Designed miniproteins, single chains, continued (5). Designs and how they scored, part 50

Each design is a single chain, and the fold is of that chain. pLDDT is the mean over its residues in the fold that is shown.

## One batch from the design tools (miniprotein)

Design m17825
Fold by ESMFold2-Fast:
Structure m17825 (fold): chain A 65 residues (1-65)
Amino acid sequence: SKELEEKRKEALERAQKLMEEYKDNPGVALRFGEAIHLLRIDPEKGIEALKEAEKYAEEVKQQRK
């Protein structure tokens, strides 16, 4: 429980910073916003959603010139 709460707090801070970093890319920013929402109601799913949002952001960077 404490371990999950610490991971949730770290994930929330990370997701907020990444959402700000990608604010000019609405598709990416929205995914980080969804991760933040999930982190508040279901920390385990929120942490997973953040990982998927990060993968998506990296794929978008890789595909766009």
Scores: mean pLDDT 81

Design m17826
Fold by ESMFold2-Fast:
Structure m17826 (fold): chain A 55 residues (1-55)
Amino acid sequence: ESELVAREVGLELLVLGAETLRWLTEEGRLSPEFAATLPAELAAAEAARAELAAL
């Protein structure tokens, strides 16, 4: 029960983090070094969304 909630929160935070990072990149507020990690973060968020949909 609580383990599933913790898993869901963790996956939601991954998705939110990637969306925030993408928004900061679009606004030009993120350094190029961090912007270079965006494709990997988006891939992780896509996997997290798939796991959330399977729950």
Scores: mean pLDDT 74

Design m17827
Fold by ESMFold2-Fast:
Structure m17827 (fold): chain A 58 residues (1-58)
Amino acid sequence: ELEEEIAKVVNKLIEKGYSLDEAVDKAREIYRKVKEANPDASEEELLKLTLEGLKKLV
């Protein structure tokens, strides 16, 4: 479910005018930053925080 939600947000970024390459790049960058900021968070929490970050860009 989280993977599907992330894919939906990436699709919205593409519709907003970002290329697929740019959308994927932004998702990966946010994920890495969130992971560094939350070293004790579960993978599920990291994915949710990444989703929140991506939604702010759309």
Scores: mean pLDDT 76

Design m17828
Fold by ESMFold2-Fast:
Structure m17828 (fold): chain A 110 residues (1-110)
Amino acid sequence: SIEEIKKVLIELRDEILELFEELRPLLTPEQYEKFLAILDKFNDEVGDILEDYEEGKLSEEEAKEKIIEVLEKFRKELEKLKETANPEAKEILEKIIKKIDEAIKKIKEI
C-alpha cells in the first residue's frame, strides 16, 4: 500500500539525517553543497509523486514504480559523490547507499 511505502520513506529519511550529521564535518564545502542539492532533488521528486497520487493523477502501482526510479537516481548521484570523497566520508556515504538499497528492496516487496 502507499501508506507502507510512505513508512519506508520516513524511516529512510530519519536514517539519512542521522548519518548526515556524521558525514557533514567530513565533506568539503563543495561536496556538502552537492550533497544538499542531491537530497533536495530527491525530496522534491518524491513529494511531486505523492502529490500526483493524492490528486488521482497516478495509481498506487505507478507511484510505487516512480518512487523506486527516484530512489535509484538518488543512489547513483551519491555513488558519484562517493568517488570524489575522502576515505572517512566514503564509509558514511556507503552506509547511506546501503540504506537506500534496503528501502528499494522493501518497497519492491510491497
Scores: mean pLDDT 90

Design m17829
Fold by ESMFold2-Fast:
Structure m17829 (fold): chain A 57 residues (1-57)
Amino acid sequence: PGAELLRRAAEEHRRLAEQYRELADKSTDPKVREGYRKLAETHEAAARALEQAAADL
């Protein structure tokens, strides 16, 4: 049953990445925008790693 838990965690990270991209788009400060973009990229990477781990179970 571990695969379902990993897939749910991946979906959570993808949701967070989408939210951070929205925050970046709404931010007028370039430094804040870059911070949110990096957070979105970090969550995207985490989602891919979790999806790969689930596929290998």
Scores: mean pLDDT 87

Design m17830
Fold by ESMFold2-Fast:
Structure m17830 (fold): chain A 67 residues (1-67)
Amino acid sequence: MKTIEELEEELVERLKTASPEQKEVARRMVGEFVEEMKKSGETDEEKLKEMAKEALERILEELEALE
């Protein structure tokens, strides 16, 4: 299983070589995820980590689909 740190590193590396369009999509998706987490009121760190992993995986899949 990839850790959150590994997924974040993969996203950062992908964004270095990504088009301006892909970078914009990734920024919007990250912003939407952060807003959803704030609205959820979740304070359990383990649940937040699980949600962050799912969001990072989804962002990486969307960037791959734009290739």
Scores: mean pLDDT 76

Design m17831
Fold by ESMFold2-Fast:
Structure m17831 (fold): chain A 84 residues (1-84)
Amino acid sequence: MIEKELEELDKEDPSNSEALGRRIIYEMAINLAKKYNIEDFLEKYSAVEIIDAYFAIQLEELYGNVITSEKTKKAAEEMKKAIE
């Protein structure tokens, strides 16, 4: 899903700021998935959901408390298990 979205964005005008923003989000999600060996998350979750899950884990480790959506919480729990 995310890789296909990037291929479609590569065909867009480089001056399109909205397309550039979406590309940065997708590249960040792909880099996080590769770094933590959870590339299967790219098929299960959106780029935003992967990024939100990563930050939810970081905030929980730093502050012990994070309020987030149930879907992001489930993604974070699965990501945490995969990283372990």
Scores: mean pLDDT 69

Design m17832
Fold by ESMFold2-Fast:
Structure m17832 (fold): chain A 56 residues (1-56)
Amino acid sequence: MAYEEAKKLLEEARASTDAAEVMELLMRVGELLKQLDPEERAELAKEAGEIWNSHV
């Protein structure tokens, strides 16, 4: 559940054109990452960083 939810939020962040919305979505992803195993967390954290870097 948490992994699927985080992936969905990352997809929404990638589609968003509003940097503030992206930040809020990525903060929610960060909360979900605390519930994942280390391997899944590393994968999604990398993707989140790539999304944020595309907007900064």
Scores: mean pLDDT 79

Design m17833
Fold by ESMFold2-Fast:
Structure m17833 (fold): chain A 92 residues (1-92)
Amino acid sequence: SSAIERAAREVERRAAEGGARARVDVDGDRVTVTLEDARPGQSVGAIGGAVEARLKGAEAEVRSEGDTVTLTISGADDDAATAALRALAGGS
């Protein structure tokens, strides 16, 4: 198991504890996190802050539509992606 896989599973567990559902998908240098049933104030600010703090220089995009929030990270190496996911899990 890679560190990134463990960090992704921890994000999913932490979201579930708050009554939301998180899906983390890692494909090459792209990481997509989808949060469902999340309150807007609960998710958007925490996700944006955690990712930007850890991935300075990588492209990060946050989209919110109703109770669904999608975070897309592009151009991140495994270490940067792992650090961002760990920050998200610890901050959520």
Scores: mean pLDDT 70

Design m17834
Fold by ESMFold2-Fast:
Structure m17834 (fold): chain A 66 residues (1-66)
Amino acid sequence: DPLAPLPAGVAAAIAAVIETHGVDGISIREIARAAGLSPATLRSHFPSKEALARGARARAAALYAT
């Protein structure tokens, strides 16, 4: 899980923001602001916005899985 280095609450916030706006409808800066991180910190953990979106969606799916 690419979000594993982040606290669970931060990872969930990233997933929720991407789910609400879509990966193409939101910038890395907006994702970072919503998660309470700097854009530089977010970029240091993820090679691309697509990688971040995939990881966040996978984590969200696992969280809501029954």
Scores: mean pLDDT 70

Design m17835
Fold by ESMFold2-Fast:
Structure m17835 (fold): chain A 71 residues (1-71)
Amino acid sequence: MTRKEELERMLKEAQKLILEGDLDKALEIMKEALKLASEEDKERMEHALKLVEQIKKTVEEQKKAAELAAL
């Protein structure tokens, strides 16, 4: 099996986890995929990682606002 086939599987798994709402698991898989990625794929994955991290930050901010509103 080629490294590219493994990367494709990991990316599909990460996408499904994002759709399921498991952002933490998706981030972990994407970080592992980055280790297997070629130089070309690394740039795309780093961009995707930044997007998922930004989504996670937004979710954390929403959670913080909800806690403040509950006071």
Scores: mean pLDDT 75

Design m17836
Fold by ESMFold2-Fast:
Structure m17836 (fold): chain A 66 residues (1-66)
Amino acid sequence: DVPTLRAGGNGVTEADPEKAAELWKEYREKVERGEITPEEFVRLLGEMFANSTPEQRAALAAEVEA
């Protein structure tokens, strides 16, 4: 199942959990459409991780690992 990262945490800089979840979903769809390669997807996820909270980063890492 696809996890959803929503609710709680607008107190960090500009990289909120909702944006991270949205970007992950969008990048995943782009890979499925062939717009980007899996390698590019991993690179983009790396940037998203850099902008995520520790909690959201752990959740995203679990999703990437799966």
Scores: mean pLDDT 63

Design m17837
Fold by ESMFold2-Fast:
Structure m17837 (fold): chain A 70 residues (1-70)
Amino acid sequence: DELAALIRAAQAAKENAEELLKQTTDEEKKKLLKEIIELSEEAVRAAEAGDLEAALEAARRASRLLEELL
């Protein structure tokens, strides 16, 4: 189930970003991590509403921000 897999992935991304945020002192990285958390929450909400397109868009944005952190 694509929606269920997307929800699980978004929840995992949120939890990972929340854990990194607790350990981060850099303000720019904190900003990016908070944006990743928000986008992950948006992806979960969209997927739970059955809006696969919106969920994928939010997930892509979160991935792009993760690449910015690296």
Scores: mean pLDDT 80

Design m17838
Fold by ESMFold2-Fast:
Structure m17838 (fold): chain A 56 residues (1-56)
Amino acid sequence: STDPAAARRLAALGERAAARGDWETAAKYYSLAVLHDPSDAALRAALAEATARARE
């Protein structure tokens, strides 16, 4: 089952981590957000970006 409200809260935590340059933490929060709303293309894109930046 999906929980878009939980996905939104987790995405907000990911955005805060990304804002401070913590891409590893951002990727973890975005991955949890995707688990709660796997159909959200914006969340999948945010996870992909955070994961790529964490590898730099």
Scores: mean pLDDT 87

Design m17839
Fold by ESMFold2-Fast:
Structure m17839 (fold): chain A 89 residues (1-89)
Amino acid sequence: MELEKLVKELIEKMEAGVRYSEEEQLELLIEILKAAGYPQEVIDLVRELYARNQAGEDTSELEEKITAPLLEVEKKLEEIVEKIKKEKE
């Protein structure tokens, strides 16, 4: 699974002491969304939400559109991280 490979690489980099900026975290989220099979429209909404937040613009409409896919991704990430941590025992 492409998402599991991405999460493993992220854990290895974090264990190596790599720190991620907000911009780097956005790019990581986009790679995770792509690996999880989300369509380009969702990725575009996430990029627009980030850009508007940085500009101090109202994001309420965009937040409503991305809340469900982000919650699904968060659950998948938690499951993968838990699995990897157990395998590393």
Scores: mean pLDDT 74

Design m17841
Fold by ESMFold2-Fast:
Structure m17841 (fold): chain A 56 residues (1-56)
Amino acid sequence: SKLDELRKATLERGLEEARRLGHEDLAARIEEAIANGDHLDFDKFAELVTELTKLL
């Protein structure tokens, strides 16, 4: 769905930012979530987005 694609794109952009800022642990968690399709799980998605917003 469009929502699933938007969540995935959001995590992919978050991965780029986490890597740019040197947050390797968060980057690894985002990469794993993308690989496992966890972007479709709202709770996991929201958790990662919340961690990303703390870095911005």
Scores: mean pLDDT 81

Design m17842
Fold by ESMFold2-Fast:
Order: structure tokens, then sequence, then C-alpha cells
Structure m17842 (fold): chain A 120 residues (1-120)
């Protein structure tokens, strides 16, 4: 069930030191993404990306993980990465993920950050 994977993502973020307020923002973001059509398989891929961010993975590892994500999953990950930056958790890796996602989704349109607002 989608809720089980959401709870696993939340537990991973709590262990990384995310605040209770930021955890609630992530839960709401994930629940809205699922309501918008995000699948259980895509939630598992998002879990993998978040784990890579927390573990301080290389740009190559992050890029390879992100290459497997749909546009909706990419925007969902970007929203989570923004919350991590605002909370001061794994800021460098989270910013790199946002930069890679923005390159893929907005490089030709000049609409930087627009898709993150639609999921918040």
Amino acid sequence: MAQEIIDEIINLLKKAGLSDESIEKVRQLLERAVAAGLTVEELKLIYDVIKLIIDGASEEQLRAALDRLSPLALVTVAGIAKILIEDGVNKEAAQRVIDLINERLNAETGREGRLEVELS
C-alpha cells in the first residue's frame, strides 16, 4: 500500500534529523502526489533517492536514480529536497538534486521552480 512506503520515507527522514514540522510537510506532499497518480513503485524509487541524499551519494549515483523517475516523481523529490534545505538537513546533496531536476524539467522553458509550487 502507498501509505506503508510513505511511512518508510517519513521514518528515514526522522532518522536523518528532520523536524516534526518538516515531516508533516513531506507527508502532505507525498499524499498529494499519490492522489495525483504517483504509484507505489514510484514511491519506492523516491525512497531510494532520499536514502542516497542522506547517505551523501555522488552526483553520478543521484543522476542514475533520478533518470528512473517520472516527471511527477521528479517534482515530488524536488519538493522534499527543498524541505530538507529549509530544515538544514543534507543541504549540499539536496541542492544538487534540485539542480539536476530543474535542468531536466525546465532547461528549455525558463520556468524555474514552478513545478515545486504546484505540489506544495
Scores: mean pLDDT 80

Design m17843
Fold by ESMFold2-Fast:
Structure m17843 (fold): chain A 67 residues (1-67)
Amino acid sequence: SATIRRVAVADLSRAFGLSREQVEALLDMVLAGAPREEVRAAALALGLSETQAERLVDMLENVARAI
């Protein structure tokens, strides 16, 4: 659902201090079937801590399952 995607991207952007474009790029990696380790590494490269990156990846996987 485009609506679920839009709402989730806006929420995660605020929660993690990332731009919507950065969250969309990470979500697109998950939807394309990228390994969890690659998505986590991409999140770390955006300046997130290990704990933040793990939480974001978990949330992105949940969003990907819902859309």
Scores: mean pLDDT 90

Design m17844
Fold by ESMFold2-Fast:
Structure m17844 (fold): chain A 67 residues (1-67)
Amino acid sequence: SPELAAREAERAAALAKQSPLEQAVAAALEEDPTLSNREIAERLGVSQSTVSRHRRKLEAAGLIEKQ
């Protein structure tokens, strides 16, 4: 529906304001929401602590909550 498409576009715009690494973390979780911090770290070639920090920032911003 047009209204669903508009909500998806607004979420994408909010996500675009984040750093490229934060966008990559959010994209990985959108593709597979069951991914652990270790699996995301392995996919992106970064440390688990880096993923954990960016994931908490995205959760605080509401960008990966209630997906």
Scores: mean pLDDT 74

Design m17845
Fold by ESMFold2-Fast:
Structure m17845 (fold): chain A 55 residues (1-55)
Amino acid sequence: MMKEIFEEAKEIFRYLVEVLGASKEEAVEKAVAYARRNGASEEEVEKLREELLKE
């Protein structure tokens, strides 16, 4: 995927879970909020949420 926004959102997710010890659900919420703020559609946000929760 060439969507830099999604790569940045995944990095935020990893940082929150691995460094700060946040729950997967909290980290997903913050990552998708970042993507939404940067212009991701609701379809893209839902797809990102599914990918992060499967991790």
Scores: mean pLDDT 76

Design m17846
Fold by ESMFold2-Fast:
Structure m17846 (fold): chain A 67 residues (1-67)
Amino acid sequence: VPEPTGLQLAEASRRAAEAVKQAMDAGLTPEEAIRKGEEAALSVPGVTPEQARSIARAVVNAYLDKA
């Protein structure tokens, strides 16, 4: 069975969402929240820097869209 890459990306999204929420709740800027989310997503094995950045940006945009 092929490695379920989607599960690793889902875990990266979850970690990024937690980091972004903490950053935004602390009053950090969207740019700083993206950096925190990118760092959290990169902590998941197999996630590339490009994927981590994309995930972090999507998470921050989702938080901003709720306003």
Scores: mean pLDDT 77

Design m17847
Fold by ESMFold2-Fast:
Parts: C-alpha cells; structure tokens; sequence
Structure m17847 (fold): chain A 64 residues (1-64)
C-alpha cells in the first residue's frame, strides 16, 4: 500500500529507462500503485523515484 516501506534483498536492475535500479539493502517507500502491476517507489537512500514491477516488490524485497 502507499506509504509501505521495503528493503531490497537483492540488486534490482532497471527494466527500462523509466524504471528504478535499486541496490541490495536500499529502503524504498511506495508512493503510488497503478493498475498495470507497476508501483512507483522512492529510494530513501538515493532520493530517486521510479517504477518497479509489483512482482519484483513481492519477490525481491522484504517489508519493514
């Protein structure tokens, strides 16, 4: 849900130029959820915002 925070368990590469590359151990916050299975997150360690697939958020991240 919006406002939820997740810790990256693995390096997550960008899947396109509009998506966010995330390093293992980074904390991201959900800022927006879209109907197409994409989630906009803010990386709290870098300040960058971008898209990640919802499946990556479920499989490569741990909720904190």
Amino acid sequence: AVGDKYRALYDVPAFDEDSLAIKKGDIVEVVEVYEDGLVKVRNLDTGEEGWVPLVALREAFEKV
Scores: mean pLDDT 73

Design m17848
Fold by ESMFold2-Fast:
Formats: sequence, C-alpha cells, structure tokens
Structure m17848 (fold): chain A 66 residues (1-66)
Amino acid sequence: AEDELFNKVSELARKAAEAWRAGDVETARRYIDEAENLLKSAGYEEEAKAFRAQLTRVVDELAARR
C-alpha cells in the first residue's frame, strides 16, 4: 500500500519537474500541491512538509530567474 502511495507521489514529482523545465511554473506547483495532499491524507505529515519545501523552493527560484 505504501509503495503505491510513493509511486503516485513520484509520478507527480516527475510531472512537476517536466512542467517547470518547460517553464510552466503554475502547473508544476499544482502537481506539488497534489503530491503534498496525498502524503498528508495518508498520515505522512513530515514527508509532505519536506517534499513541499524542497520542490516549492526550487520552483520559486526557477520562477525568479531571468
């Protein structure tokens, strides 16, 4: 069951990475939000917080670049 959860989170992280590489920061943030919500719903609050902080920081830094 946990393997299925983390496989879904990994897929969302991959989609987020593809979106931010394409410059679609809004779509990347949506996938990050979806992955965070899945982790929280399964009781992985600490993992959700770490995942959100790491990927959101990278996306925000990318969005700030010119």
Scores: mean pLDDT 74

Design m17849
Fold by ESMFold2-Fast:
Structure m17849 (fold): chain A 88 residues (1-88)
Amino acid sequence: AEEYARKGLKYFEKEDYAEALKYLQKALELDPNNALAYYGLGLILEDREEYEGAIKYYEKAKELAEKNPKDRHLIKELEEKIEKLKKK
């Protein structure tokens, strides 16, 4: 699950959103509580200017990151993204 989420983020960095979405969906099929996969989905929606959807995925990612020590490094970035998008 984690490897697929990381691969999805690498495709997002390359602006290959179709492959990014494919791997993020695979991550969630294997682990529906993967914080990094929800974070990646939020990034794709933010880039599409679908801010309400992006906020929902970032909020889900934050909830899950708070429960997993490996993902705690995402919490601050997720909080900053949620606050910024709520002002748009």
Scores: mean pLDDT 83

Design m17850
Fold by ESMFold2-Fast:
Structure m17850 (fold): chain A 58 residues (1-58)
Amino acid sequence: MMIDIASKFGGLSREQALALAEAVRNGDEETIRRLAEEAGLSEEQARNIGEALIKAGD
């Protein structure tokens, strides 16, 4: 996206953010690491975003 509306999620697209929430929910460390790498995030930042999405009811 040119505007990068998902930047509040550390550069994740909405679909990547939802995939991250599922990976965190399932304890899928490999998917968390992969999504973090693609977005230029640390694994800890990616986990925190996923946990926040789960808490929000996603």
Scores: mean pLDDT 70

Design m17851
Fold by ESMFold2-Fast:
Structure m17851 (fold): chain A 80 residues (1-80)
Amino acid sequence: SPEELIEKARELLKQGNYKKAAEVAKEAAMLALSQVTDRETILEVIGLILRGIGYELEGNYKKAAEEYIRAAELALESLK
């Protein structure tokens, strides 16, 4: 589930494994996004994912992971 992937990404961040944290967090964000039907939320989540990709391109995997986690959490909150 996206929630389990978020927890795994947070654990990887705590361990300093930033690159793997970003990979797992991106998976969480993409999976959570697939469940959203509200256009405004979809666009906001995509914006956070694009910010995460930007940080990955800069080699800032810690910030990338943080943005992907934000994207996943926003998507999941919209499903409440």
Scores: mean pLDDT 89

Design m17852
Fold by ESMFold2-Fast:
Structure m17852 (fold): chain A 81 residues (1-81)
Amino acid sequence: LEELNQRALEEGAKALEALKAGDYKEAARHLREVARLVRETAEALARELEPTDPELAREVLELGERQAERIRALAEEVEAK
């Protein structure tokens, strides 16, 4: 979980660097990787929560999927530039 969060931060930093350089295709690629890591983090956390709090586990999955979709939408907008 900690490792997935760290990787997401690293990919986010790479996306920002690409944006500053005007490399929109590279920035979009890194944003898509952030979206994937956000989803994987939510799935991992939900698996840990499921045995003790299945309702919270479901909410974590729904939030993670929603956030991943928003990041993917941002990547599409960035790539269109």
Scores: mean pLDDT 84

Design m17853
Fold by ESMFold2-Fast:
Structure m17853 (fold): chain A 85 residues (1-85)
Amino acid sequence: SMETVKEILEEAKKLIEEGRYADAVELLLARLVEERASREQQVEALDELLKILEEELAKEKDPEKKAAIQQLIDNVRALRALVES
């Protein structure tokens, strides 16, 4: 359900608030598999994760952390494209 996606996103968001961006992406992907998320649920979860990561990228001032977040955004975008196709 969309409620399950929302719960997973709130868990990932807590890790992001701690600066644990890679852990947040890993948790979200693992939880989507565990919950047997549909392609539609996976796309919606990845789209919302991208919005959160892009907001964090805009707030980040450390160039090395910005590069790490951007790499995660690029990886998530690539995965989202594969799931949608």
Scores: mean pLDDT 85

Design m17854
Fold by ESMFold2-Fast:
Structure m17854 (fold): chain A 66 residues (1-66)
Amino acid sequence: MTPEQKAVEARIAETIAANTLEDVAAEIRAQWAAMMADPRVSDEGLAAAAEQMIADARAREAEAAA
C-alpha cells in the first residue's frame, strides 16, 4: 500500500466515522476493498473513486438530514 493510498483510506475512515448511515459506510468499505483488490485499477482511478465515494457519502448524509 502506497502512502497516498493510506492517506485516502484515512480520509474515507474519517468520512465514515462522521456519517451516521451504517449502510452507506458498509457500501464505501466494500467498494474500496474491491478496488484495492483489483490490480487493473490505476492509482489515479483509486484516488478519483475515493473522492467520489466521499462526496457521495456527504451528499447522502445531507439528504438524510433534510
Scores: mean pLDDT 70

Design m17855
Fold by ESMFold2-Fast:
Structure m17855 (fold): chain A 70 residues (1-70)
Amino acid sequence: ELSEEAKERVKKTAIEVTKAQIESLVAAGNVDAAEAWRRRMTKSVRELLGEEVGEEVEKELDAHLAAVKA
């Protein structure tokens, strides 16, 4: 029974932490690990916050990974 405020905070924290991890892994030349982290976090968000929020987070992390890889 997370409040809407708590759900929003969890979503934002998951995105920020995962973006930082993706940037670090890509900078180290480990793109496969960055893609694995993105998939893992998206799955965790779907399980915790539901499919709709998981879809939103997936799109944001996928766009971020594509930008960092360019």
Scores: mean pLDDT 82

Design m17856
Fold by ESMFold2-Fast:
Structure m17856 (fold): chain A 61 residues (1-61)
Amino acid sequence: GAALAAALAACPSLSAAQIAACLEGLKNGDDSPAIRLLLEGKITPEEARRLREIARRFGLL
């Protein structure tokens, strides 16, 4: 939905599946998908913060 579209625009290096997993995790109180991407160097701390802001804005947090 709209949250996924906003997240894709904020994190162009990630696939839709990776972003969907992060947003679903955040919705369920699980930061593990985002933390894994940070540890793998696939997302920056700033992009992780933007994903959390998007999740909050769209009512997933």
Scores: mean pLDDT 79

Design m17857
Fold by ESMFold2-Fast:
Structure m17857 (fold): chain A 69 residues (1-69)
Amino acid sequence: PSDAELDAAVLILHAATIYVTAKNANTKESYEEAIKQLEELLKRARDLGLTDAEAFIQSVIEELKKLLE
């Protein structure tokens, strides 16, 4: 894979791990911390132009925001 493909895969895997960890804890605090961490990853994906990673991370943030009511 290209460096961009590897960078995207790493960010996607990291985002998925943050999501699963927050869901397992299932607390308002865990979701708020996960969103904060995911927003930092989203900024990195945008700065690197990693469109697939950006779209995935944004969708995960939106799902966690729904869980906060």
Scores: mean pLDDT 85

Design m17858
Fold by ESMFold2-Fast:
Structure m17858 (fold): chain A 68 residues (1-68)
Amino acid sequence: ERIPVPSPEGAEKALRTVAEENPENAVEEVERATKTLVSNARAAGDEEGAKEIEKVGKKVKEEIEKEK
């Protein structure tokens, strides 16, 4: 058994991987991935998890933007 919604820590790792694989469009790809993960969490009824994933996505985007 396993819920399809990742933990906030798992979401952060996934988003960082997306950024590493798409360095030219990292911010846009991370935003897209974050939106998908948040949507999946809400669809599963995990609103608290969705909020935490959204926060992690914002953090990862800010870190990528600071790297330029």
Scores: mean pLDDT 75

Design m17859
Fold by ESMFold2-Fast:
Structure m17859 (fold): chain A 65 residues (1-65)
Amino acid sequence: AEELEAQARRLFEQGVELAQQGKNKEALRKLSEAYRLLAEAYAQRGDTEMAAELQEKSDRLAAAA
């Protein structure tokens, strides 16, 4: 779980940097990936409700990219 959370954090940081560079579609893709990994981490902990909410956020961001 900690490794997935660390990977998600790196993807969030990459998404912010891409947004600051004006690469908004790439930023949305990185943020979508980050939420997906975070959803997997919560699912591994048995928090299926939080995992579902995070997966929905990932899907919304992917659709916007």
Scores: mean pLDDT 82

Design m17860
Fold by ESMFold2-Fast:
Structure m17860 (fold): chain A 66 residues (1-66)
Amino acid sequence: GLVEEAKRLAEELVKDPNNGEVAQRLGELVLQLSPEEAREVAEYLRSLAPRSGTVAALAWGAEKLA
């Protein structure tokens, strides 16, 4: 589902934080999520944050949109 795809994209960004296409796609998917799903993705992104500043920024964005 969309939540699983968003989590996969977050993992890809941790491996390549300069991949703007992956960052853009993750942002677009978050806009399609319900508030509950967006919260789940934000919590998952925060769990990855120690490895990537980009993931931390996306977690903030997901939480703001929820």
Scores: mean pLDDT 71

Design m17861
Fold by ESMFold2-Fast:
Structure m17861 (fold): chain A 92 residues (1-92)
Amino acid sequence: SVSEVVGLTLRLIGLDLEGIPVTVQVSGDSLKVQITGLSQAAIDAITAYAQQLGRQGIPVKVQVDGDSVTVQASGLTDDQIADFLRFVLDQL
């Protein structure tokens, strides 16, 4: 739901304000998440999740740079955005 997407986005913004280096932008059916300071296991998990979305036909871009990951996706349902944001929170 839109309420779930908003709630998860606000939690990630709250983490950034507390000094955890995560940024999130949601606009309609589009999503961008950038995270820095991740373990290799977290990078691998987030990358695998994003690749799975891509294999399902969702336009996804993943960029890894050192301990940083950027994921951009479009054409997502509210449930898909919420599931991805919840997954990201579980990696932090």
Scores: mean pLDDT 82

Design m17862
Fold by ESMFold2-Fast:
Structure m17862 (fold): chain A 80 residues (1-80)
Amino acid sequence: MEEAEKLVKEAEKLAKEGEELLKKGKEKIKNAKTLEEILEGIGLVLRGIGLRFEARILYEKAAKLSGDESLAKKGEELAK
């Protein structure tokens, strides 16, 4: 159970960081006045998506280790 708890904490951290990057990236694109700013915003969005995907994998692993189906559902929500 300790291992599942570690995976959940890491997944929560990555999910939060990924959401932060997605929001910053979208805002940067919306407020961009140069092509460079648009590209920077896109880069942030892509990084955010990657972190959310990694968090999903960690939630799925934690669910299998703990038998807690709710953790698998949290991972699936990150894919939306």
Scores: mean pLDDT 82

